Designed miniproteins, single chains, continued (5). Designs and how they scored, part 20

Each design is a single chain, and the fold is of that chain. pLDDT is the mean over its residues in the fold that is shown.

## One batch from the design tools (miniprotein)

Design m16663
Fold by ESMFold2-Fast:
Structure m16663 (fold): chain A 77 residues (1-77)
Amino acid sequence: MTPEEEIRKVVSDTADELADELRTLSVEEAAKKIYEAAIPKALEKAKELGMDPKKAEELVKKLSEESAKLIAQVVAQ
């Protein structure tokens, strides 16, 4: 997998672990919760992959917002 795919997997796995909680939250709160939970794991992974930590942090933020929107879309249709 590319470094970006590895970071995406960390965010996806984190969202799956929190899925029941995230379904009851707003998109903004869900994105924040995913981000806060995923960032430590993602930064460690980024360091091992030789990825810039700032780039990894920005990617986690984007993917957390994306995951939150997808969860909201499934709930709201």
Scores: mean pLDDT 79

Design m16664
Fold by ESMFold2-Fast:
Structure m16664 (fold): chain A 72 residues (1-72)
Amino acid sequence: MEVTVEGEDGGTIVVEIESEEDAKKVVKGLMEKYGAENITLILGDEEVKVEKEEDGEKLFEDDKAVIKVKKK
């Protein structure tokens, strides 16, 4: 499945997720780069704040998942 990553400073990246492990890896990478507090998962109409890499598994459940990243 494809997940869109939207940066607050502009720019959109589409990443392909083939497994729950890939989803966790994407979320972990974003947490390490930007900080967990700056990452929000948009799952359909639900907003999920990222607190752990396992929250990334939820991305695999929704074909329209979007990750929003805040940059300071």
Scores: mean pLDDT 74

Design m16665
Fold by ESMFold2-Fast:
Structure m16665 (fold): chain A 69 residues (1-69)
Amino acid sequence: MVELEVEFEPSAGDAVDRALTRLYLEGVITAVKKLSETRLRVTAASEEQARRAEEALRGVPGVTSVRRI
């Protein structure tokens, strides 16, 4: 499994939540951990799914950073 850390603007929380829900339902991500109001840790099922999640989350308006851990 691969972990990503996502940072976003406070106003983008709902958009980020919708994107994460979609990724979870599509089997791209398996877990989300809240680190702060604007920072989340996301677990992807594989390296391939991590790349898909990274691309999708970077496309969300108000996301400021997506990085692998």
Scores: mean pLDDT 85

Design m16666
Fold by ESMFold2-Fast:
Structure m16666 (fold): chain A 72 residues (1-72)
Amino acid sequence: AMSKALGEKKRDELLKEGQHALETEGPEGIAGVAARARSLATVAEKIDPNVAEAYRQAAEEFEKMRDEALKA
């Protein structure tokens, strides 16, 4: 389905952005990307639920990566 492909593309783009933020700015960088992903999910929920779900999943993943980086 078109909406599923869009969700997958948006998730991949956001995952790349999150990884780059973690590498360049550390836990603070990825925390910022996680917050942005949460905001994007809220907006996308009225437009495309697959994109919203992808953003929520990415935000949860970034939050876990932030917590892991803070323990190191």
Scores: mean pLDDT 78

Design m16667
Fold by ESMFold2-Fast:
Structure m16667 (fold): chain A 56 residues (1-56)
Amino acid sequence: ALTPLQAANAAVDILRAANLPEDTIARMREIFESMAATSNPESIIAFAKYAVKASQ
């Protein structure tokens, strides 16, 4: 199982794998790191996957 911080890092990797701009990834990383303080790991990963679909 991932810690929330590990999930935040994995979420960033999901965005990079989807080839989003680095500026967008940097801004989204701040959101994921903020979520790591209050959200479970699964929610962070789900949000990253949703963000990729929403960007397409």
Scores: mean pLDDT 81

Design m16668
Fold by ESMFold2-Fast:
Structure m16668 (fold): chain A 99 residues (1-99)
Amino acid sequence: MLEEHKKGIEELREEKENASSEEAKEYLELLIKLSELDLKEGSEEVSIAIFRALAEVLAGKLSPEEAIKKYVPEEYQELALELIERLDRIVKKIKERKE
């Protein structure tokens, strides 16, 4: 429901304000952006499609371009690619800081 999405967005914003790392803040901002997209469209279909594409990329099953083409509607493919590339950069930064 749209009310559940609004509550989820508010909770994510609070988590972002309380996050101790810049990478955590960037990740939460991406989740907020996807949740706001769901609220705008009145449906979770787009964010779910983007998360499915991301899961296949992270599992090494598909390239970002292939996963987006398979799961994400054409009108959102450019946004999905930007979000997946941004998340990949966050994950790489976290791995580099561990070394």
Scores: mean pLDDT 72

Design m16669
Fold by ESMFold2-Fast:
Structure m16669 (fold): chain A 92 residues (1-92)
Amino acid sequence: QSQQLFDQGMQLLQQGQYDQAIQQFQQAIQIDPNNSRAWHFLGVSYLYQGQYDQSIIYFQRSRDLAIQQGDTRLVRISDGMISASRSAIQRQ
């Protein structure tokens, strides 16, 4: 069930267990690929691991879904996260 996997991912992310959170979010999107929030938190998890290129891919996917769903707030958040991730790459 996509919602339960997403909720478990959020709990693991809050605990700093990024690899386990990623696994739960990946399973959630396997069941429900339109879960824009699961794509977003995959991006956040990779960002916290310093995996900026991967985080950008997931934030872009979340953004595309947010546009399709009319979620203007998530579009704005995704644009900010993409910009922050790109800035982090330029400093390395």
Scores: mean pLDDT 88

Design m16670
Fold by ESMFold2-Fast:
Structure m16670 (fold): chain A 115 residues (1-115)
Amino acid sequence: METEELVRKLIEKAKEEEPDIPAMLKEIKEFFKLSDEELEKVVEASREAVLEYRIEHPETSDEVLMQLFVATLVYVAGEVAGKPVSLSVLHKAMEGEISRSTLSRVVEEALKKLK
């Protein structure tokens, strides 16, 4: 599976009323070949970055926040795995719901938390 196909699939799943987060995390782990410890760190860093964004932007819908969380997870997982994911691909999959500059800031904050 190409990275762009994974991104489209996961962002579409994130738009569901009840997104299956465990299933999405399993797909991310298998695609990037992460250990359980690496996946847990990626999830924690991404969650914290998105929660900080929510505090600063309380008007953002839960659907958009879920898309942002999944996009951040995929980006950070790619960095940890040495298989970088394009911000352009992630931004396009989100259909412009969040600006590219905002997405860039959130993923950068997640990477800082990862150490």
Scores: mean pLDDT 84

Design m16671
Fold by ESMFold2-Fast:
Structure m16671 (fold): chain A 74 residues (1-74)
Amino acid sequence: SEHEREVELLEELFERMRPHLSPEQLAEWERVLEALRARDPRAPELAVAFYGRLSPEQRELLERTLRELAERLE
């Protein structure tokens, strides 16, 4: 399904970001992924909160990595 493909894309994003995040940040991201897999309506709020706790350098890296992954879908 489309939802399964979206979750797979986000799981790949997570694996690419893994070496650039602290263990605490990785645990928070896993919580966001679980909420997305479960179709929890709070998933967007959890994602925004996580993004807001990243450093500027981590946010820029995440944005670049997401763009690279998104290019594979175009």
Scores: mean pLDDT 79

Design m16672
Fold by ESMFold2-Fast:
Structure m16672 (fold): chain A 90 residues (1-90)
Amino acid sequence: SDATQLVDEAVDLLNEATTETDLQTAQQLIERALALLRAAGVHPDVLALYERAGQLILEAIKETDPLEKEILQGVARLQIGVAKLIFEKL
């Protein structure tokens, strides 16, 4: 479905953002992903999970401690996975 394609593209953009070192580039990828998720018409609760994942990605990029950075990146990836799983069950 068109909604599934938009969600898949948004997830790809969020995963790309997790590997970014530049804060502005990551912010642009996250904003594009969230716009696609809104266009897909995902439930507000699912959108909130993706928005939180975006916040964690930005926090991870700003983090200077390697261990804290890895934890934040891991939690962000988990949020993306959970949000996608919930979307697929709706």
Scores: mean pLDDT 89

Design m16673
Fold by ESMFold2-Fast:
Structure m16673 (fold): chain A 66 residues (1-66)
Amino acid sequence: SRERFLELAKELLDALLEEDPEKRAAKLAQLRSQTTPADIEGLREALLELGLSESMVDHALAQLFG
């Protein structure tokens, strides 16, 4: 759902802003356990709705799925 993608997008942003590399890796691993490649477009739209540029969205998705 849209609400699910918005919550996942917020968790992704929280993970990427985490300064501790171990905590960041753990947050990203938790998000990977909750997502599949089928979720990419839903997450892209949610990140854009949160005000990120396309380049920031591409970076965020690469950190999660790349």
Scores: mean pLDDT 87

Design m16674
Fold by ESMFold2-Fast:
Structure m16674 (fold): chain A 94 residues (1-94)
Amino acid sequence: MVSVEIDGTTEEAVELAKKLLAQAVQEGRTSVEVRNTKTGDVVRGEASQKDGRMVATLTVERGDEKEIITATLYADASGNLVLKVESVKKEKVK
């Protein structure tokens, strides 16, 4: 797991988590955590293999709100991992 802190917006924390998850997968890791020290939010990223492809889920926890971002990861011709967002869903934890 890669764990880092950011002092920024929720959007900046999500973008950092996306970037770190792609890098973690290239290094043979499947999870990341970004803690936003400004808001107290936590962004957790997980990658798993499905149907021969790597899929990623990012979860943003904000008090009673949970935002789930689902994405597909693939390597381009240059060997860079690209994260393509497929869906974003907001849920209340209670």
Scores: mean pLDDT 77

Design m16675
Fold by ESMFold2-Fast:
Structure m16675 (fold): chain A 72 residues (1-72)
Amino acid sequence: MDVVVEIEAPSREELLLAATAGREAVRDGIAKGVSAELLSEETGRVTIVAPDEESAERVRRRIEELLEQAKA
């Protein structure tokens, strides 16, 4: 069963960072797909499709770690 991971980005920079990390996960074979959308002028959402819960958790952690590093 495919698992969907949604990451909300409070800025366009964070949206781009999360979308880039999602694309890298697809390249690495951890995710099946990634899409990014603007929800407003300042906020967006990245949606990632993973083949299982374990892969979904790995992708989610990778993106969350990158977003936390960007804040530091």
Scores: mean pLDDT 78

Design m16676
Fold by ESMFold2-Fast:
Structure m16676 (fold): chain A 102 residues (1-102)
Amino acid sequence: PFEELDREEVLALVDKLVERVLTLKKNLEEIKKKLKEIGSPLSEEEIEKLAKLIEEIAKIAEEYLKTGDAAAFFEKLAELVETVEKDEESAEYLRRLAEVLR
């Protein structure tokens, strides 16, 4: 349960997620190439959808680096997850993390 996380722990999680997402964006073309070479079970359309999702998350991460607004980071990520993946449970969890930072 996220209720056991303090503000500093949640902020450290944001920094780690931002670092990982920006690294994925930087290496996105290599990742796409590798997935095709290793015979990934994902279709080419699914690989392109995954790439688009990584780009959208990276935009949210880049905005966080400009504003320092970690609560807005989780709120925007929740909206993306709810809209694209239709994962209401994950979206609710992300909104609760944003609440910890308020």
Scores: mean pLDDT 76

Design m16677
Fold by ESMFold2-Fast:
Structure m16677 (fold): chain A 85 residues (1-85)
Amino acid sequence: EELSKKIKELREKYRKKDIEALTPEDWEQMELLARYINQVPKAEETRKIFIDYIRSKYPYISREEIEKMLDELVEKNKGKPIPQL
């Protein structure tokens, strides 16, 4: 239906704005989590909590898309040590 198409276009515009609004701090936190996931098999719960946190700040980015971003960072951070706080 026409209305459904317009809603999808509008949501896509807001999704792009939310992605552009992601700060360097948000990316840094995702990279830290990616390094942690690479080294700790039980990081699944921490991953879920973090995804929910990012979505609370950026509601138009889907959970699945944030999860894909994390998976990409996990691959890029293979073999890197977890930085100490």
Scores: mean pLDDT 75

Design m16678
Fold by ESMFold2-Fast:
Structure m16678 (fold): chain A 71 residues (1-71)
Amino acid sequence: QKTVEQQFNDLKQKLESGEKKGQITVSSEEEFNEIKDLLLQEGFEFYTEDPENKITYFKKGNDILVAIVLN
């Protein structure tokens, strides 16, 4: 399985290629916070949460949406 850092780099490449949606799966609260901080540094902001499914959504502008899934 890809590391959190590798997943984030893959996400960045997809978004640069014109993809408008992305997803990263993390296995711990520490990994969640690492990805959250990286997204905030790239100009993303908290959008909404689905606590039953442990999914948190971040957005950038009006059209880019990224989900962090805590497994």
Scores: mean pLDDT 82

Design m16679
Fold by ESMFold2-Fast:
Structure m16679 (fold): chain A 114 residues (1-114)
Amino acid sequence: MEFEKEKEEIIEKLAELLPDETARQFVDAMAAVASPEEAERYRSLTPEEQKRLAAEHIVRLLEDTVRELAEKYGIDEAKEKVREMVRHLARSLGLPEAEEALIRYVDLEIEKLK
């Protein structure tokens, strides 16, 4: 993908910003809805791996949401709605620095749709 490098940079940045406890809580929530085998795999991850997994899932959620909102509302409306979602995610993570990184990434995803 032509934006693979930018995506990797955002995942790495987000993983660095996530506290160990926040990443663990995110992975525990994912494990709660996973199969027993997947749940055991998630819980066996190191803190570094948990941060990476949490970051990857957050980025994927943003990608899917940008695409879906653009399909429903058009690009301009989707941009505003995604920014609000990013603010809510940053608050739930307790990381205002994550908001900036996530907004930069959703701007890139929106540019892909133009």
Scores: mean pLDDT 76

Design m16680
Fold by ESMFold2-Fast:
Structure m16680 (fold): chain A 92 residues (1-92)
Amino acid sequence: SREEIEERLEELRRLAEEEKDPIVKHLAEAYIRAVEVLLEAGKEEEALRVAEEGLRDIERARELLEKGDIAGAIGLLLRAIGVLLDAERRYK
């Protein structure tokens, strides 16, 4: 479980570093911070779910941007920010 979470987190970090689009980059960064907050709080099961959601949302945001759906991609970014804020409120 912990090893799997750390593997997903490293993939999120790699994608954030390599990403040139600001929407996708900030989306990835928000999920990274949320996962880190959850791990520090000992919420490993939730951290894994959030990391997996982040990877899926990155893929979807890229697809939406390729189709010209900028509003949809921004929606995913706002969702990611919401996940981070929720994690910080509950486990800070």
Scores: mean pLDDT 89

Design m16681
Fold by ESMFold2-Fast:
Structure m16681 (fold): chain A 70 residues (1-70)
Amino acid sequence: MKRATDVPGVTPEVSEAIYKVIEELGKDATPEEIAEKLRELGYDVTPEQVKAAIDVINELIKKDGAEPIK
């Protein structure tokens, strides 16, 4: 299963911080804006890692209520 934490360099703490930054900046915030904010908070992330994590989060939203196929 894909999780935001499955992205290299994205820890559970970074995943939660991404959600908070998106909530503050809005869903139209760019991965570069989110990564910059996270780096200000002391997280070592790149815009590419943030984009990959957002893509996983969006896939999870799209699959809301769907159970994983075993």
Scores: mean pLDDT 68

Design m16682
Fold by ESMFold2-Fast:
Structure m16682 (fold): chain A 74 residues (1-74)
Amino acid sequence: SLREDVARLVIKAAKMLWEGKSLEEVRAFADAEVDRIAKRHGLTPEQRAALRARVDAVIDQLYTWKKEEEARKA
């Protein structure tokens, strides 16, 4: 399902961030995966753009949380 594909993408993006991958590398991975998911599910260009924006926002929130967690441990 679309929900399951998006959840899998977010989980893998989080794993990459916690493995020390850069935000740029994780965003590049997520952008490629969003395009693949959109094609698989027949999303319109508008729906694809909305999904990309939502995924990027989630990744940004995860990255911020990771940095805040690192700051709290230090």
Scores: mean pLDDT 84

Design m16683
Fold by ESMFold2-Fast:
Structure m16683 (fold): chain A 63 residues (1-63)
Amino acid sequence: SALERLVKEAKELEKKGYSGIETGKVLLPIAERLGIPPREVAEALLKEGLDTAAIGLLLVHRS
């Protein structure tokens, strides 16, 4: 699924040393192009233990 692809991308960015905010800046435009609400992406990230990425995504979206 598209959510699985976004979670996989977030894990790769974390592995490369990206911060939550930096990860959010990468994922938010992709989620918007795919028509996936940022809240749904954040929930998927939280389920995988990617709390910093989830928080970063939501902060970028609100800014």
Scores: mean pLDDT 85

Design m16684
Fold by ESMFold2-Fast:
Structure m16684 (fold): chain A 110 residues (1-110)
Amino acid sequence: SEDELRAELERLKKEGGSFEEWLTLMIRALNEGHLDIAREAFDLLLEKVRELIQAGNLEEADIMLGVSAVALAVLKVYAEKQGNEEVLALIDEMGDRLAELDREIKAAKA
């Protein structure tokens, strides 16, 4: 499964992934404990949100951030039940980065 996730990551990097494709890859990688793939998928997901901010599509950017936050909250509950401290640490780091981007969107709306 790691080889399959890595192949999907490289495919999306070459072809250009959508927000939904990056979100799906991030969720799969976190669920399977492939932290490097999850981190890179998340970075590229945030690039899609930043593209929307730069285009002035702040409402769509806000929705995508909200969807990402809900996905991380669900994944955190499962990771806590499994006792996977490395996955939990990464989810918390990702959540902090979403909060920073949420502040950028709110500033752009003002």
Scores: mean pLDDT 88

Design m16685
Fold by ESMFold2-Fast:
Structure m16685 (fold): chain A 67 residues (1-67)
Amino acid sequence: AAERAAIAAQLAQLRADASKRFHELGYPGLPALPDELVARMTPASLAAFQAAVDRNIDAVKADEAAK
């Protein structure tokens, strides 16, 4: 229970940080995740989410640099 609450809080923080990073690049923030998906998150899924955000931010920055 406590570990699940910590995972949910960590996911919320990662999403908030990701939304801020996308907003700084001129893109809208991330949409809310369904509760079902949040309930299935693990530490490995959180790490994968962070890696996916980093890859997308890098791709956006590369695209902006090409303009």
Scores: mean pLDDT 72

Design m16686
Fold by ESMFold2-Fast:
Structure m16686 (fold): chain A 79 residues (1-79)
Amino acid sequence: SEEEAIQQLFDVLRETQERLAAMIAEHGRIDLSEAIALMRETKKKIKALLPNLSPENQAKADHLLAVIEEEIKTLEAQL
């Protein structure tokens, strides 16, 4: 259902944030290459959910994808 797809979308975002926080906690710093790979994985998971969303929620998910793309660019600029 759309509700399940929306929940999965937020679960993916939460998992990504938790994994980034764990990198800092375990290593005392973020590994840029690992963070970039994680962000790309997150984008792929979100894109897979798009067909199960309404047009309104697809637009919101597309906005989130754009934010993630900008984050990837920011991280890549620091390599």
Scores: mean pLDDT 83

Design m16687
Fold by ESMFold2-Fast:
Structure m16687 (fold): chain A 61 residues (1-61)
Amino acid sequence: DLEHLKQALAALQAGDVDAALAHLSKARSLDADTQAELYDLAVTDPDAAIALLQQKIAELE
């Protein structure tokens, strides 16, 4: 759901990767490929993960 994406974004902005991954795992608004990309970026490049999450949230609103 969109709410889980917003919670994942807030967690990443706070530097809480574990919380972000937990919220992303519950986001049913994402296809499997986008979810896998966000999981990888949240660990390897959090700034890119934040940018991608902001884009996906904007597309769903």
Scores: mean pLDDT 80

Design m16688
Fold by ESMFold2-Fast:
Order: structure tokens, then sequence, then C-alpha cells
Structure m16688 (fold): chain A 65 residues (1-65)
């Protein structure tokens, strides 16, 4: 589901941040999860766009602090 994929994205962001990755690298890692889901037909292009926006918000939560 979209909700499960969002949890997967958040987990990926938290892991990358904990590993000391830069904001840009964390974004690349999160976007890779979303793009893979889109390529596999798990989400529509519209849902992928929504997830990209939510991922940016989550990344800002970790990196701005």
Amino acid sequence: SLEELLEEIEKEIKRAYKEGKTKNQIRVDANAVIMRALAEGRVTPEQAEELLEKADKLIDEYVKK
C-alpha cells in the first residue's frame, strides 16, 4: 500500500541519516525506493509525485535539526 511504502521510505531516510549521509545522498536513496516502486507498478505516477513531496518533508525533518 501507499502507507506501507511511505513507512519504507521513512525507514530508509532514518538509516541514511544515521549512516552520516548528506542531504543530497539521503534524497537520492529515498528517490530510488520511490522510482523502483513506480517501475514495478506498485504506485501510479501521481502517487510517486506525492511520495517524493512527502520524502522531501521527512528529509527536512532530519537534516534541519
Scores: mean pLDDT 82

Design m16689
Fold by ESMFold2-Fast:
Structure m16689 (fold): chain A 80 residues (1-80)
Amino acid sequence: SEAVKLGKEGIKALKEGNIEKGEELLQKAVELAAKNKDIKSLEEILKYAEEVLKETTDPKVKEALENAIVSLKDAIEVLK
């Protein structure tokens, strides 16, 4: 899924401290998944974000990942 690819690249960018790029890629991933009503792709991106968050110690990166997780959960709930 293109949405999963974009979403995982976004989470990776957040992990690397590139918050702006990470947020842009995640927004594109969410929009693409929403357009296709692809809940499965959003759930896969969410799972990856939660795994990355568990290994994150930088407070700024942690906050960005927590915000991304909230947005992904909200998108999944809207598409149910």
Scores: mean pLDDT 87

Design m16690
Fold by ESMFold2-Fast:
Structure m16690 (fold): chain A 95 residues (1-95)
Amino acid sequence: AAEVEELARKAAEAEQKGIDALNKGDYDTAAQYFEEAARYYEELANDPRLSPKEKERWRKASEFYRRMAEAAKAGDVDKVNEILEELRKYFEEMN
């Protein structure tokens, strides 16, 4: 429980730092933070204490953040914003 909460907090922090860097035009830094968020979500997806449904949720989050990292590295801000909207819609539809 505590370790799961810590990983989720670190992922959210990396996400916010990635968005902040993107808004400043620091695309390489944004890509690094989105990749870091993806790694934390991947660790959550592999936690044996989580249900298959929660693991799928975190696996999907990791996939979205890896896509955002690639778009950010390319300097494609419009694509990052598109992926963020897809992520928001996906999680709204889940609960």
Scores: mean pLDDT 84

Design m16691
Fold by ESMFold2-Fast:
Structure m16691 (fold): chain A 68 residues (1-68)
Amino acid sequence: SRLERFLAVMERVLPHLSPAAAEAARAVADHMRATGQPPSSELMRRFYALLSPAQFELLVAVAREVNA
């Protein structure tokens, strides 16, 4: 599922995130649990805005592995 893939990515990325970015990631997961829908563009934009360039590159790399 989308939630399971998101959680698998976050398991590897969370230790590298700021507390604010980690909280935004939890909000994305909570939205997916509550609605069964993909996260809104606003929630994802908020999360991405809290990532450094290096953290975003890590997120993309891990997401590619999880989705392969």
Scores: mean pLDDT 82

Design m16692
Fold by ESMFold2-Fast:
Structure m16692 (fold): chain A 61 residues (1-61)
Amino acid sequence: LLEAIRKAAKEAIETGKPVEVDVGDMPLEEAVQLALDYIEKNNLPVLFDVRDGKVVIIPLK
């Protein structure tokens, strides 16, 4: 999961487009917390959102 978040954040920053994170069978609540922790610890210029039961990484403009 952490690798998927890292990859999605990099892709979102490079493309300037939202990227969906494949969380597999992980509970959404846990996936959200991991995404928040990763973004905060690495001070990334991105936001995250939850759409249709999935985590989406959104680059800041």
Scores: mean pLDDT 76

Design m16693
Fold by ESMFold2-Fast:
Structure m16693 (fold): chain A 91 residues (1-91)
Amino acid sequence: SRIEELVREVLEEEGLPEEEWAEDTRENRITQLVNAVKLAIEKGLPLPTDVPKEIVEEAIRKLEELIKAGPENKEAVEELKKVIKGLEEIL
């Protein structure tokens, strides 16, 4: 997905590389959640519901930190905002 590519570019540019998210089990769960929400928004699929609130809140926090850093890729920032809204619906 082009959206996944854009999010990866933003994460790499802001010093939160995809590889770093994949190293820890908790970080892997957050990455999987973010990807599931992106896919649900893109394809009109149901949002995941059986996710611990702690993981959802941490995902929102990390994405908000990336947006606050002010990435040059405005399109990726708007996509991150959509993912945050999806995560807020799960809460």
Scores: mean pLDDT 68

Design m16694
Fold by ESMFold2-Fast:
Structure m16694 (fold): chain A 80 residues (1-80)
Amino acid sequence: EKPRVYKVLVGDPSTTEEEVLEAMRLARERRGALALVERVGTGPLSLQEVGEKAEELEEKARADTARVDEEVERRRRAAE
């Protein structure tokens, strides 16, 4: 099963406000953990390449967090 962050990012209309806030929290908490997990899975790379890959994964996790934040903000603006 894909994490709740995925549901928010794909604009699932069944997503509740509570699920959106939870997805935002999970995206922030798991940013570093996701980078580490995928870094371990990269296989035999140089230290520089491993560092670059970790930065790419961190950037992707930040982009996912930003999308969740935008969805939360959009929903807040729609309420006003």
Scores: mean pLDDT 54

Design m16695
Fold by ESMFold2-Fast:
Structure m16695 (fold): chain A 75 residues (1-75)
Amino acid sequence: SQEEIDAGVARAEELLKQGKTLLEAIRALPGVTDEDAIEILKVLNSAKSVEEVKKAKFKTPRLQEAAIALYERLK
């Protein structure tokens, strides 16, 4: 659910504030595998706007939603 994504993104933001890496923060998102976390990391590192994140192709719509939500929280 969107609520689960939002909770995971809030946890990711907390981990970043604690000095954890962006990769570790992404891995805190619900249902994200190590491979999925690397895909999200690549998009977040290359995207210069939320619109670029939205046009990126992920394996599932849920991963795209998580990437968008995390990008918006970090900007």
Scores: mean pLDDT 79

Design m16696
Fold by ESMFold2-Fast:
Structure m16696 (fold): chain A 55 residues (1-55)
Amino acid sequence: MSRAEILELLSSVSGLSEAQKRWIADVADGDLDAFLKALAALGVPREQLEALRAA
């Protein structure tokens, strides 16, 4: 998964600042599992994480 794809998925997530979105994109480095872990660390609900994983 590319950084651009991660940023596109992040655009569907409400409640995150632009700085948080950029940080998530950087730590995920194109890895979906790292991306979901970063979102979970920021308190994104499990239901939303499951929806993003299914997309």
Scores: mean pLDDT 74

Design m16697
Fold by ESMFold2-Fast:
Structure m16697 (fold): chain A 92 residues (1-92)
Amino acid sequence: MLSSAPRRTTTIDGIEALVVGDEDAAYIRERLQKELGYPEEEAQRLAEFLRGQPLGLAFLVLTAAEGEKNLSGPSVPFQRELIEEVRRLLEE
């Protein structure tokens, strides 16, 4: 689960953005393997790529990865849960 611990920010084109921390990267890796069936090596590569990236970019990449695994249908629980966690972080 995403931690409620304080998050670091970075500046992108003069705008402050939350970044993916080590706990977030671990959570992403686990969800990619358990929910989307990614091989361990591919899940690790994506999690490492997203570590330190702005959360917005991370969600775009995760949405693309989820779309690649989902041939058709509604949003999967993983994507919805992740979006809800970020919404909570932005509100609190």
Scores: mean pLDDT 59

